# Ledger of designs, part 103: designed miniproteins, single chains

Each design is a single chain, and the fold is of that chain. pLDDT is the mean over its residues in the fold that is shown.

## One batch from the design tools (miniprotein)

Design m3574
Fold by ESMFold2-Fast:
Structure m3574 (fold): chain A 78 residues (1-78)
Amino acid sequence: SDGERFTDLYHKVLRGEATVEDIKELFELVVKQLELDGKSREQIKTAVENLAREMLRQGVDPEDVEKAVKEVFEKIDK
């Protein structure tokens, strides 16, 4: 399920094993869930930014987080 995939990816992030592609997939799963919940584009972007800030707080590489956020936002803004 998407929830199980989210949990797997998040644990990978916490272990310091996540690639940019893993972080991007994690953000895309959040986007998908919030779209299903009827959230606005602004609310979805804010949720991704909040999760990115938490990843930075957990010591994830800022360059990887910034790249993943940029690519996910480009998909939202298409």
Scores: mean pLDDT 86

Design m3575
Fold by ESMFold2-Fast:
Structure m3575 (fold): chain A 78 residues (1-78)
Amino acid sequence: MEEERRREFYRIVNELVDKAEKKLKEAGFSDEEIIETLRRIRGEIYDVFEKYPDDLEKAREEAEKVVDSIVNEAIKRK
């Protein structure tokens, strides 16, 4: 159970980080700006999974919302 959750956690992190990186590149952000934003995204995903350790679906949904919020705010501030 715990090992499967860790595997799914890393899978979700990689998926959401890859999607965020692509959106930021398409929006014209520099590599430096992308790296800083992705660092923040990884931390926020980790925090969400710590809040919902027994509910993988809820953790995923909340992580997707947080990542979308960070990406959208970064694009608006550009």
Scores: mean pLDDT 80

Design m3576
Fold by ESMFold2-Fast:
Structure m3576 (fold): chain A 68 residues (1-68)
Amino acid sequence: VEEAVKILKENGDKPVTGVSVSTDADGTETVHVSGLEFKAKSWDELVKSSEAAATLIRAMLAEQRAAA
């Protein structure tokens, strides 16, 4: 299930190993990439699996496209 992540890291312009953590005002901790590494089959599969994951993936993809 990590094959897509491995391929992206090898061919990708930006490694997905970097962890971004955001803390809400309510004290809720949001980890942006840690969960994606564990569950990622492919970005599209993960997007359809979860709305929360979709938001994170879209943000990451947008940044990668902007950098490229």
Scores: mean pLDDT 47

Design m3577
Fold by ESMFold2-Fast:
Structure m3577 (fold): chain A 93 residues (1-93)
Amino acid sequence: SPLELARRLSEETDRLLKAIEEGNVDEAVQALKRVYEAAKGLIDAAPTPEQQAELARVAADFFEELSKTLPPEVQDVARKAAEDFRKRAEELA
């Protein structure tokens, strides 16, 4: 459900930020992957292309800002996620 996906997104984002603070790169990578999948699921679950585009823009902005604070080992993954969501938003608009 969208609510469960939103809850997962929040929980995995908190896990990611904690892993970064603690220097746990392996957990940060796993949490980042779950954040990406939850964001993608929320976009896919949105009932209209306009809502999907709006959520994709929000996701792109989120991953772009996140890439500025992530360790170098995961920055490229977050940046590519931002680019993928931005492209999807443009294709849905």
Scores: mean pLDDT 82

Design m3578
Fold by ESMFold2-Fast:
Structure m3578 (fold): chain A 68 residues (1-68)
Amino acid sequence: SQSLLDQAQQYLDQGNYNMAIQLSQQALSLDPNNSDSWGILSTAYDRLGDTSTSQSLLQQSISLQRQQ
């Protein structure tokens, strides 16, 4: 949902990474092929210091852009 992604981005911009993760995961449950959801999730994990998870999620986003 565009509304979920817009809210996730707002929480990300505010530094509320836990809410950004929750809403991005909800968006992925509705559309797992939405690369924007993976991108927000990746950024949120990077901001939390989980660089390994962030990098894996970023590769997933890139892979979807190439395969779609």
Scores: mean pLDDT 82

Design m3579
Fold by ESMFold2-Fast:
Structure m3579 (fold): chain A 91 residues (1-91)
Amino acid sequence: MEELEKRVQELIEKHGEARVARLMALLASLPDVEEAERLLEEVLETEDVEGAIARLEATMTPEQRLRLEAVRLATEGKLEEARALYEKALA
């Protein structure tokens, strides 16, 4: 974990906090935690944060899109709307 934490911090320093936050939100929208971890490790090796974001956005399923929107609403404090979308994604 120590090495992973340092590499994530380096990505934030090189690409900016907002862009890395977008990447993390997209990874969090994936249904498989192991796939999300594998993709994060791949981005840490390549440092292609922008390409990874573009690929994840292009390949999102309708379910992942609802999860991403729910996460965004929750971070904006719109918890009621976030919950409704999250429940729809789980159906």
Scores: mean pLDDT 74

Design m3580
Fold by ESMFold2-Fast:
Structure m3580 (fold): chain A 81 residues (1-81)
Amino acid sequence: NGKEAAKLLKEWVVKGYSSRVEPVPDHQEYLQKLIDLVKELTKNTKPNELAGYLVEEGISLGMAMMIANAVKRLNEGKLVP
């Protein structure tokens, strides 16, 4: 659901800014699994709802809107991995 997706996306954002301290795993395999999971969790979630959940998780409104729009394009098949 949208709340679960927002928590997962927040963790991904935090790791993206903090990952220098730990060995980077196979980045491509990790991203593909994350993309597939986000698509499943957001199938029935409107972009504005996902943005709202991201803001509740502490993401700025601007970043939340960008992430929600990217997920919308991903679910529409317009963002090809």
Scores: mean pLDDT 67

Design m3581
Fold by ESMFold2-Fast:
Structure m3581 (fold): chain A 74 residues (1-74)
Amino acid sequence: MVQVFSKEEAEKNLSTFPPELQKVIQEYLKKYEGRKITIVLIEDEERGELHVNFLVEKEDGTIEIHTHTIPLPP
């Protein structure tokens, strides 16, 4: 499964995420406050991992990608 959230959508849906994911999202939204952020969630079912990708837009329109791996929720 692949899910894509804007910053605003992630904030709106924050309570629906597992606690570990909520913490990581909140940390990144605070760290990159004022920047355009897109969050991409990728499930790796074979490894039991959730890959959380933060796509942070730079001034020149290029995207920085920061990846976190957390355990896949049961």
Scores: mean pLDDT 78

Design m3582
Fold by ESMFold2-Fast:
Structure m3582 (fold): chain A 82 residues (1-82)
Amino acid sequence: QAQADEQLETFIEDTEGTKEYLENNDVPLEELEALLKHLEGLEPLLEQVLAQSSNEELRERAREAHEELIEFVKEKIKELKE
């Protein structure tokens, strides 16, 4: 469905933009922990949108972008705690 593909494209853009923002700006530990919880909570919603898309390339890109952002936030949290 075209709406699902559009949602995945927007999700990828937002996810990549968030990572770029975090790379260029200092964010407090509390905000990073809140963001991580929010991102992990998005997985069920992402899976629902992925199930509605037939575009395998777009589905793969969306999953990769989401996983990459989660890993990035986890690494930043670890650095700030140590």
Scores: mean pLDDT 83

Design m3583
Fold by ESMFold2-Fast:
Structure m3583 (fold): chain A 114 residues (1-114)
Amino acid sequence: AEEEIRRLLEEIRRRMEELRERLAAGDFEGALFQAYVINALVSEILELVERNPSISRELIEEAVRLTREAIALMEELIAAAEKAGDAATAAEFRRLLADLRAQLARLEALLRER
């Protein structure tokens, strides 16, 4: 379980770097794809943490930190899409932001009980 979480955290870091690159290039389609994958990876970590009470506090803290970084990056993507006049893409990023915020709240609750 901890090894799987470490691999998922490493994958999120790689995906966030790709997301930043897509944002810098104005590639909102590529950015949206990376954002969907990051959201799914955070969800997988959350499930693993919820199902395994032996997961270390340090790994949950790292998941919280990366999720907060993903949320900040999502807010930048929303602003960039709005500035570009792409309301549909901005709406998709807002949905992902809401999902990430909900997952962050659950991760923070798990961190408090451990």
Scores: mean pLDDT 88

Design m3584
Fold by ESMFold2-Fast:
Structure m3584 (fold): chain A 87 residues (1-87)
Amino acid sequence: SMEEKAKEIAEFVEKVESGELSEEEAIEFLAKFLGIPVEELYRLRELAEAGDLEAGRALADELAAKYASKLSELNELYEYYLEKQKA
């Protein structure tokens, strides 16, 4: 359900904010949730670390287009989480 998925995102956000999750663990969680091969996110990180902003942007755009529906779902779940925190 949306509520169960929103709870999973809430727990993830709380662990990131508390410092319980490393950057690597956060990347692995996002890859699994979005259905993106983790290698693609590590590739994006490698390009960022190398300072190749043009190639990094191109890959980010490609991944955003390819996984648009899952990214939209993630955004919807995060907005649901934020609204619940306001109430």
Scores: mean pLDDT 78

Design m3585
Fold by ESMFold2-Fast:
Structure m3585 (fold): chain A 64 residues (1-64)
Amino acid sequence: VDEAIARLDALGAKVGDTSPEVAEAVRALQAAFGLPTDGVFDPATEAVYRVLREGRAEGPFPPG
């Protein structure tokens, strides 16, 4: 999962991106979350990616 997120971030992936590299990373992310592995970077998949990316930054906001 972390690897797929890092790949998407490195590629600058966005909703509607049709590149093969993005599709592969999206499939890996979808598989990890039990979503249909269609490789489509739709708004739902993007929402999951964003939440996980925020998690990599130690949660939704900086510690107080």
Scores: mean pLDDT 71

Design m3586
Fold by ESMFold2-Fast:
Structure m3586 (fold): chain A 84 residues (1-84)
Amino acid sequence: SAREDYERLLEAQANSEAVKAVVKLILEAGDKYNVPAPKTAAAVLLAAMGEFEEAIELVEEAMREKGAPEEEIKEVVERLREAA
């Protein structure tokens, strides 16, 4: 029905906006903390696939490996969870 099709479109649009927000934050964190391009790309791909928790875990791990302060890691992770 037209209503079911409309509801699916709204869900797809909401998911698209969440993906865009999460990807933007991943790219910003990757740039700020000099995360290796393959790790940033993997996190972006996971986010694009809707695997937000896995993407967030990858960003957290990458930031920690690069020696980012725990307070900054916590802030970025919280922002990513709010965007997803």
Scores: mean pLDDT 81

Design m3587
Fold by ESMFold2-Fast:
Structure m3587 (fold): chain A 84 residues (1-84)
Amino acid sequence: SDELKKMVEKLRELAMEILRKSEDKDVILRAIGVILRLIGLEMDGVTVDELISIANELIELAKKLGDEKLIKKAEELLKEIKKM
């Protein structure tokens, strides 16, 4: 659906922002992993459960980065996904 595609885009934007702001190799590699998962979902189809999984991963990465704004963005996207 159009809503699912927009959510993939928002999650990708957040993952890219985490990647850009991070100097931690673990966070960088995990952010790349999330971006690759999102590319796969764009090709093979998207489920709400998979988006929840990705949003939770981004929350953990934002917490590791210690960026309160990114944590809040990730938590807000998770809330939006749970309403889908």
Scores: mean pLDDT 86

Design m3588
Fold by ESMFold2-Fast:
Structure m3588 (fold): chain A 74 residues (1-74)
Amino acid sequence: SMAKKLQEQAKLAEQQRDGFEAWSKKKVADLNAKGEADPANKDKYDAEAKKVEDNSSEFLKGGKDAIEELLKKI
């Protein structure tokens, strides 16, 4: 019972992480595209893309660690 619940929690966390990773990559790509379309504001879009990339990388790493901790309890 408990092992099954932990496996389902890990599975849901993995799905949420994958969705967030896909969203983050698309957001960075969209911001980079806006910078290319508007060179006068490219530095602003590049800075926003960098923040999304750095924050997403940190969050995704934390998500991986959380999934590993859930799986250890099985």
Scores: mean pLDDT 79

Design m3589
Fold by ESMFold2-Fast:
Structure m3589 (fold): chain A 84 residues (1-84)
Amino acid sequence: SAGEALVEEVRPAAELVYENGGEEAKAELQRLAEELARRTVGMSYSEVVARVAENGEADAELRAALVRILEEALELIKERAKEL
């Protein structure tokens, strides 16, 4: 499923949190968010954020995709953090 694919894309960032600490994992997570945005909505992550901020209601599908990407990424990171 698309959701499962997004979680798998973020998995390396969660592993970096476990092994190398938060700063490196945070940077990797930001890069993965950029790639996930391009794959799901065909835009850069920063462009998705900017567009949602300017036209949240007009871009309801884009907003939903952004929320989904962030929730899946955060869930995976939290799973690894709890193992520490």
Scores: mean pLDDT 63

Design m3590
Fold by ESMFold2-Fast:
Structure m3590 (fold): chain A 88 residues (1-88)
Amino acid sequence: TGAQADLARQTTLKAMQKMVDELPSLDPEQQKKAQEIVLTLGSMMGRLARAVHLGAPDAVINKIIKDMVDFMYKNKLITPAQKEKILS
């Protein structure tokens, strides 16, 4: 739904901003990983925005949201509670 897509986008933007803010405090290996995560999330957000704009079926939008949430959770960017809230 549009509300789930908006919540996923807002949560992703906050996660990306936090990673960017913490970047100068990281070692070079951690910086590289953080940059790769930010680029991946940016790509996923672009896909979500395009799907929503073009009126894609709910199943397509929900899969993109799930992929984004699973990626953020795997990379320790969100809590289990945040994951549940977006996917409910």
Scores: mean pLDDT 85

Design m3591
Fold by ESMFold2-Fast:
Order: structure tokens, then sequence, then C-alpha cells
Structure m3591 (fold): chain A 73 residues (1-73)
């Protein structure tokens, strides 16, 4: 029940939103090569996902970062 509810909430934000946040942080801290490797890894694990989907999720990464910052502050 708890895992199912967390999965439903994650589905509402899409799993790609978390991936988008992670790839954004990697790109800003580690650079383009690490970003490309992470994107390739995500697509390999989820063949239903495209590069465009990840790009859209990255745009929402700012929202996830703001929420995390609120939790840490």
Amino acid sequence: AALERRRALAAQRTPLDEDGYVVKVVRETKGQEEYDKLVESIIKERPDVTKEDIDKAEQRGDELEAEIRRLVA
C-alpha cells in the first residue's frame, strides 16, 4: 500500500522528473560527458523513454530542486 501510493505520486510527477533533476545537476557539476553517459544509461534502462522526454523533465528539474531546498532549509 505505501509503496503503491508513493509510486502513484511518483507517476504523477513522472519518473522522468527525478531523472531530469539528476541529469541537470550532473551537467552543471560534472559536465557534458557525464551528462551524456547518464542520459544513455536512463534510456538503456527504460527503452520507452526518449532524449526529448529527458529534456522536458530537465526543465522541471528546477521545481524539484526548489522543493529539495525547502526540505533541507
Scores: mean pLDDT 64

Design m3592
Fold by ESMFold2-Fast:
Structure m3592 (fold): chain A 71 residues (1-71)
Amino acid sequence: SELEEFEKRLAKMLKNAKNKIEEIDLRIMGEHAKFQLTKNSLDEEERKAAEEEVEKRIKELQKERHELLKG
């Protein structure tokens, strides 16, 4: 519901992204937002695991963003 509605909005925003940097910025925002929407439904162990996965994905996206700005 709230997560599904957010994912639909994010997918539309991603489809309308004007450049790769905007797309990456939207994906980073999406990772943060999805974690905030789901974290309260998780136990402490699940939340820690989810946080580590989100942090890893965000670092990968930040690296991709940096490489695009470097060229």
Scores: mean pLDDT 85

Design m3593
Fold by ESMFold2-Fast:
Structure m3593 (fold): chain A 92 residues (1-92)
Amino acid sequence: SKEALEAEVEAALDLMQISTLKLIADRYEKEGNVEKAKETYKQAIELADKAIERYRELLARSTDPATRQVLERNIKILEEFKKELEEKLKSL
């Protein structure tokens, strides 16, 4: 399960980066800086898209059930998070 552990760590780091950008964007929104908020939400969405694409590529090449489960779960998490970010962006 080394491959599954590596996938889990990478996914956790990706989620941390995307979540940090959301927190920064939320702060810009609260401060009335709509332009910076929009730009930062867009950056978070772009990172989520890149991570989803990478995980889908890994999933297509992986035969290890544990690794596949980690990748599928994290694709779903990022897709749901991306939808939340897109809804935020549309509300600005």
Scores: mean pLDDT 89

Design m3594
Fold by ESMFold2-Fast:
Structure m3594 (fold): chain A 88 residues (1-88)
Amino acid sequence: MRELLDEIVREIERMERHARENQSLEKAIEASIHGAMARMIIGLARRFDRPLSERELEQIRKHIEKMREITGDEESAERALEALDRLA
């Protein structure tokens, strides 16, 4: 589980960097907000050494999908979603 969570966080951080380098400031900020929300959910699960609930997995998925729309970084989004599906 922890390795998959770390993979998801790494891919989210890649999408945030991609947005900063390739998108407008407004889009980079929007992507960073969604990334921060996803990382918060993951961080809470890690802190309390508990599995993610179905609702939390759905929320993380929605944030990653929004980041994909904003950034156009389909490769990082696909890798993050694949890792998320392995947690389900």
Scores: mean pLDDT 85

Design m3595
Fold by ESMFold2-Fast:
Structure m3595 (fold): chain A 94 residues (1-94)
Amino acid sequence: MSQRVAEIAASHEATPEEVEKILKEIEEKVKEAKKKMLEADPSLKEVPEEILETAAMYMVLYDLSIEEAIELAKAMAEGTPREELDARLAELRA
């Protein structure tokens, strides 16, 4: 088990197998979200892969629109402080 999977399983009293299944589903959704973002704005190809994946993950976890996820990726690429990104995500989730 990865450290992350073991930690999540302990926190939710879930089996490691259940956590792995959930993580695989999230991974698949993140890949699709990333593809949709790139199709909507091809300029995102210039954005670092880590930033693009983080924005796609937030899109999946917080049910952001493609436009909101693209704006988040661009803000991260521009060096927007994490505190401001966290505040924006909290507002979008509300």
Scores: mean pLDDT 70

Design m3596
Fold by ESMFold2-Fast:
Structure m3596 (fold): chain A 90 residues (1-90)
Amino acid sequence: SMMEQIERIREDLRRATERTLAQVDRLADEAIKAGDGQRLEEIVSRMRKLADLLREEADKHPELEDVLRESADRLEDLARRRMAEYRASL
């Protein structure tokens, strides 16, 4: 049914969010440990752009809005925390 398809998409989006967060968190951690502020800035910029795209998609898909906005907020929060951590280490 359409409702079962929507729930599968919501669950797939949640899993994709967890994988993406784990991957970018690892990349940010590696950049910070290497003292590579330029690489960290690139990672953080990409995370923020993805968050913006997810918010734009949330406006188009009411059935997915909560999952997409939560994913965007978590990406933006991670980007802010990792950048703050790097700046504190300087």
Scores: mean pLDDT 89

Design m3597
Fold by ESMFold2-Fast:
Structure m3597 (fold): chain A 66 residues (1-66)
Amino acid sequence: MKVTIKKEVDTSGLSEEERKKKFEDAKLEVLGEMLEELQKLLKTHKPEDIEVRGVLTVDGKEYDLS
């Protein structure tokens, strides 16, 4: 079972500090959703049959969190 958690954020118009906070908040949100999905899938699937990926796109730049 393969699941990809995707999130896109736009930081245009934000200060440097606000951009950093937005990135960290979005990263934690994606990681949290990956963990929740993994826990849900483990109820019905074996660990070896599960692949959960996380991808965060910030201002068009893609970051793989897997």
Scores: mean pLDDT 82

Design m3598
Fold by ESMFold2-Fast:
Structure m3598 (fold): chain A 103 residues (1-103)
Amino acid sequence: NVDQARQAINQGDIDSAIRLASTTPDNGDLWYDVGVQSGINGDFDTAIHFFSRASQNGNGTSSYRLGVMLQQRGDFDRARQYLQRAAQNGNQDAQQQLQQIQS
């Protein structure tokens, strides 16, 4: 239930938010929000997982976030792929980050 997942995010109950979002189909915006909250809480693996799902669902901001996180982890090949996707969707920050990887 999207409403229950969003309530969990608003309350800072990330474990419930992750569980509910994992069973929610085809909601890139919810997956993006869970990815953001997981990243804030230091759960980088969960954040990457949800940003990846949101990116596949068409959330261009998730493509940028995922690219930055993969770059921070040293996965420059995958980071470039996601930053290229975000840049193609008009994300100017992704265009600048892509230049850093290509240098």
Scores: mean pLDDT 80

Design m3599
Fold by ESMFold2-Fast:
Structure m3599 (fold): chain A 100 residues (1-100)
Amino acid sequence: MTNKQIAIMKNILQQLGMGNPTNQQVNQFFKKMDKNGNGTISGEELKSWMKSIGKKPTEEQVEMTIRRGDKNGNGTINREEFINMIMEGVSEEYIESIMA
């Protein structure tokens, strides 16, 4: 990841209450978003989580996030896809759209 991408990832996790995010904290973050405990994040679960942190995401923002992580086209993000999306550096535009 570039220094800018790392900073953006850390800023997101810091806004979620994580100081210096580790791989373990990224995994714990995924578990917190996965309300059903089924190992995947649906658009509905993602939207509910964004609302819980005080954001009002549009359907477009939710769909963009799912598409970014959904490498197999099944309409959900599994844990590995989500961790890879965060750790490899998701687009600044997508991150800003989520956090706006």
Scores: mean pLDDT 59

Design m3600
Fold by ESMFold2-Fast:
Structure m3600 (fold): chain A 111 residues (1-111)
Amino acid sequence: EDLPVTTLTVDVTGGSAATVTAPASVTIPAGALLRLVIKNKSASGTATVTLRLTGPHLEGELVFTLAAGEERVLEFQLPEAGTYTLTVTATVTDASGSSSASATTTITVTA
């Protein structure tokens, strides 16, 4: 059968202070695709995003940049049941300077 897909959206904003907004938790079945959508909703400024995923036998880190108004879609397949932690840290840089924020989502993968 087709793999189930769960979408997790992370919003990044800049200005006088950066913010990162993500759901506190998500639950998916083992082997499902987690579709992560990261959006830079800043009016101006480039976001440098560090994404860290840690799980029962998994750790990974990805760093990328998003211009103002850009989004990036990442898909992960999590084959093992357990608890995973997704931390998204963004540093937004514009003409006035840089600010950073982070959010953590707990991903529960069910057997």
Scores: mean pLDDT 81

Design m3601
Fold by ESMFold2-Fast:
Structure m3601 (fold): chain A 92 residues (1-92)
Amino acid sequence: KDEEVLELQRRIQELLLGFLRAVAAGDAARAEALLEELRRAVLEIARLLGLSEEEVQQLLQELDETAASVTPENAAELLARLEEVLARSEAL
């Protein structure tokens, strides 16, 4: 149970970093493919956590809205910030 959640969290983290890198690089096709995988991973973790269908739908809508607000400029900034957080977490 906990192992499944941890594995999905790691996958979501990897997909998010990949998405931000693709947007920062202007690779729209790669960004779209990674966003689809991210949606699937988020749906899977939400179901494992026992979220309602309404909560799952709201979470997916928020993900889509957030992804639509990402630009090459802010993607580069978000990527740098996330890489720093990851480096600190690995240092534990």
Scores: mean pLDDT 77

Design m3602
Fold by ESMFold2-Fast:
Structure m3602 (fold): chain A 100 residues (1-100)
Amino acid sequence: SMNDEILEKLKKSAENALKAIEEAAATLDEGSFRDFALSVTGIFFQEVIDLEEDEEVRKELRELRAETVARLRAATSKAQAMAIVKEALERVLELAEKAL
Protein backbone atom coordinates (compact mmCIF):
# COMPACT_ATOMS: atom_id res chain seq x y z
CA SER A 1 0.00 0.00 0.00
CA MET A 2 2.92 2.41 0.72
CA ASN A 3 5.68 3.17 -1.77
CA ASP A 4 9.39 3.20 -0.84
CA GLU A 5 9.49 7.02 -0.53
CA ILE A 6 6.57 7.08 1.94
CA LEU A 7 8.11 4.21 3.96
CA GLU A 8 11.44 6.11 4.20
CA LYS A 9 9.62 9.23 5.46
CA LEU A 10 7.76 7.10 8.06
CA LYS A 11 11.08 5.61 9.25
CA LYS A 12 12.39 9.16 9.78
CA SER A 13 9.16 10.14 11.59
CA ALA A 14 9.56 7.10 13.89
CA GLU A 15 13.22 8.02 14.61
CA ASN A 16 12.18 11.62 15.39
CA ALA A 17 9.34 10.43 17.65
CA LEU A 18 11.66 8.07 19.56
CA LYS A 19 14.29 10.82 19.98
CA ALA A 20 11.68 13.28 21.31
CA ILE A 21 10.39 10.68 23.80
CA GLU A 22 13.97 9.79 24.89
CA GLU A 23 14.69 13.50 25.53
CA ALA A 24 11.42 13.84 27.47
CA ALA A 25 12.38 10.82 29.63
CA ALA A 26 15.44 12.77 30.85
CA THR A 27 13.46 15.92 31.79
CA LEU A 28 9.83 15.06 32.71
CA ASP A 29 8.35 13.33 35.77
CA GLU A 30 6.80 9.87 35.26
CA GLY A 31 3.21 11.10 34.83
CA SER A 32 4.08 13.95 32.44
CA PHE A 33 6.40 11.61 30.54
CA ARG A 34 3.65 9.00 30.11
CA ASP A 35 1.23 11.66 28.78
CA PHE A 36 3.91 12.97 26.37
CA ALA A 37 4.73 9.43 25.17
CA LEU A 38 1.00 8.73 24.65
CA SER A 39 0.62 11.94 22.62
CA VAL A 40 3.69 11.49 20.39
CA THR A 41 3.03 7.76 19.82
CA GLY A 42 -0.64 8.49 19.05
CA ILE A 43 0.32 11.13 16.47
CA PHE A 44 2.70 8.67 14.78
CA PHE A 45 0.06 5.89 14.66
CA GLN A 46 -2.47 8.30 13.12
CA GLU A 47 0.09 9.42 10.50
CA VAL A 48 0.66 5.79 9.42
CA ILE A 49 -3.07 4.89 9.49
CA ASP A 50 -3.96 7.96 7.38
CA LEU A 51 -1.35 7.00 4.74
CA GLU A 52 -2.38 3.30 4.60
CA GLU A 53 -4.79 2.33 1.79
CA ASP A 54 -5.34 -1.32 2.79
CA GLU A 55 -8.30 -1.53 5.19
CA GLU A 56 -7.09 -4.82 6.79
CA VAL A 57 -3.68 -3.25 7.56
CA ARG A 58 -5.47 -0.15 8.92
CA LYS A 59 -7.51 -2.40 11.26
CA GLU A 60 -4.33 -4.12 12.49
CA LEU A 61 -2.70 -0.70 13.08
CA ARG A 62 -5.75 0.50 15.07
CA GLU A 63 -5.64 -2.66 17.21
CA LEU A 64 -1.89 -2.21 17.82
CA ARG A 65 -2.54 1.45 18.76
CA ALA A 66 -5.22 0.41 21.29
CA GLU A 67 -2.88 -2.20 22.83
CA THR A 68 -0.01 0.33 22.98
CA VAL A 69 -2.23 3.00 24.63
CA ALA A 70 -3.39 0.47 27.26
CA ARG A 71 0.19 -0.66 27.96
CA LEU A 72 1.51 2.91 28.22
CA ARG A 73 -1.29 3.86 30.64
CA ALA A 74 -0.41 0.80 32.78
CA ALA A 75 3.36 1.50 32.71
CA THR A 76 4.83 2.09 36.18
CA SER A 77 8.25 3.46 35.11
CA LYS A 78 9.86 5.51 32.33
CA ALA A 79 11.98 2.47 31.37
CA GLN A 80 8.85 0.33 30.91
CA ALA A 81 7.15 3.10 28.89
CA MET A 82 10.28 3.49 26.68
CA ALA A 83 10.35 -0.26 25.99
CA ILE A 84 6.64 -0.17 25.03
CA VAL A 85 7.18 2.83 22.70
CA LYS A 86 10.21 1.30 20.98
CA GLU A 87 8.39 -2.02 20.43
CA ALA A 88 5.28 -0.25 19.07
CA LEU A 89 7.29 1.90 16.62
CA GLU A 90 9.20 -1.18 15.37
CA ARG A 91 5.95 -3.16 14.91
CA VAL A 92 4.28 -0.25 13.04
CA LEU A 93 7.23 0.00 10.63
CA GLU A 94 7.19 -3.80 10.13
CA LEU A 95 3.48 -3.64 9.20
CA ALA A 96 4.14 -0.73 6.81
CA GLU A 97 7.03 -2.63 5.16
CA LYS A 98 4.91 -5.80 4.71
CA ALA A 99 2.15 -3.68 3.07
CA LEU A 100 4.66 -2.69 0.34
Scores: mean pLDDT 85

Design m3603
Fold by ESMFold2-Fast:
Structure m3603 (fold): chain A 104 residues (1-104)
Amino acid sequence: MEEFLEEVKERLIELGIDPELAEKIVEMIREVAEAIEKGDLEKAREIAEKKSKELLEKAKSLEEEAVVRGFELAVLKGVEEGSVEVLKERVETTIENLEKGLKE
């Protein structure tokens, strides 16, 4: 998990996303994953919704808003399926889509 989150953060920074925002996004992913692992899906959903709202309020551009929204959807899918594996897969897909969209 930690290696996965560090790679996510690094890739976001390479895309030009603010390092502080990237750090907070991976913090949200970590907290949601931990709640899923504990079987507390209600808490996992609450963390995802609350942290995403806080990040959206701090977003300084439409690009940052799109990034935050993408990761919100990724972690919520993990919560819906009750699976950290699904969460990781959706986070990876979100980063791949951002890498394809933002580098052109």
Scores: mean pLDDT 82

Design m3604
Fold by ESMFold2-Fast:
Structure m3604 (fold): chain A 84 residues (1-84)
Amino acid sequence: SKINELSKQMLELIDKAAENYYSDPKKSKEYFQKALELAKQIARLQVDFRSSELTPKQKEDMLKKLEFNYKKAVEALLKRRLES
């Protein structure tokens, strides 16, 4: 699925951000920001996929929660890679 493909790309960008963290901080930050943008795209696609099952209010609440959770997950994954 497109979500699985975007998830793999997001993880690859997190790995690249970690690889460049000390050697090229600017490039690391650019990879990290790209990972965050993919996380937002994944959140929107998950809401769209379940669109027929959800009220407008439930879609809004789900999107906000998923975007927040994905941002925290991306931050945590980068931190874990740097500590490895």
Scores: mean pLDDT 85

Design m3605
Fold by ESMFold2-Fast:
Structure m3605 (fold): chain A 62 residues (1-62)
Amino acid sequence: MELEKLGVSEEQIKAFEEGFKKAAERVPDPEELERGRQRAIDALKKNPDMTPEQAKAIALAA
C-alpha cells in the first residue's frame, strides 16, 4: 500500500482499513467510497505524522 511507502506505521494502516471497511457498510455509493479512500491517502501523504485515530476518522468520514 502507498501508506507503507510513506513510512506510516502498521497501526495507521490497520486504522485506515478499519475505517474504510466501516465506511463501505455505511456508504452505498461506490464512487463516494473511492473518493473517500483517495482523500484519506492524500491526507496521510500530506501529513505523515497523522495519528492512527485521525487516519481512521478520515477513512470513516468517506
Scores: mean pLDDT 70

Design m3606
Fold by ESMFold2-Fast:
Structure m3606 (fold): chain A 78 residues (1-78)
Amino acid sequence: ELEEILKKLSETAREVLERILRLQKELAERGGVLTPEMQEEALELEKIIKTELTEEEIELIEKALKKIFEKEFGKKIP
């Protein structure tokens, strides 16, 4: 249940989730080609994930991403 996952996320974790979703949509639209700006965003997200998020929050983001991408991409699991 996506709503329950979102309720357990901190403000920072929700921002990270939204940024990952934006990055993944841009990547899909570009056929998997990374731009320099997308690489910078990915590196910043990795830093935030390692410094600001707990292991539990990372798992919740992964579960949320899986549910969102299953909905958007016809049940395709990353």
Scores: mean pLDDT 76

Design m3607
Fold by ESMFold2-Fast:
Structure m3607 (fold): chain A 65 residues (1-65)
Amino acid sequence: MSAEQKREDALAAIRAARELLENAKTAASLAAAGILLVAASLYEEYLSEEEREELRRLKEEFKKL
């Protein structure tokens, strides 16, 4: 897996997690969002500072649920 693929995977996970968190009202949706946030975090080093800030914001929202 190249650095570009890792970055794309992390960005896709962030987008999916954001959509799930905005609409998450079930245990399954919350579990899926949590898994996606972990996946994005594994490749956090390939993200820009702005993208890492979005990831931190989503993790904070997840912790409040």
Scores: mean pLDDT 80

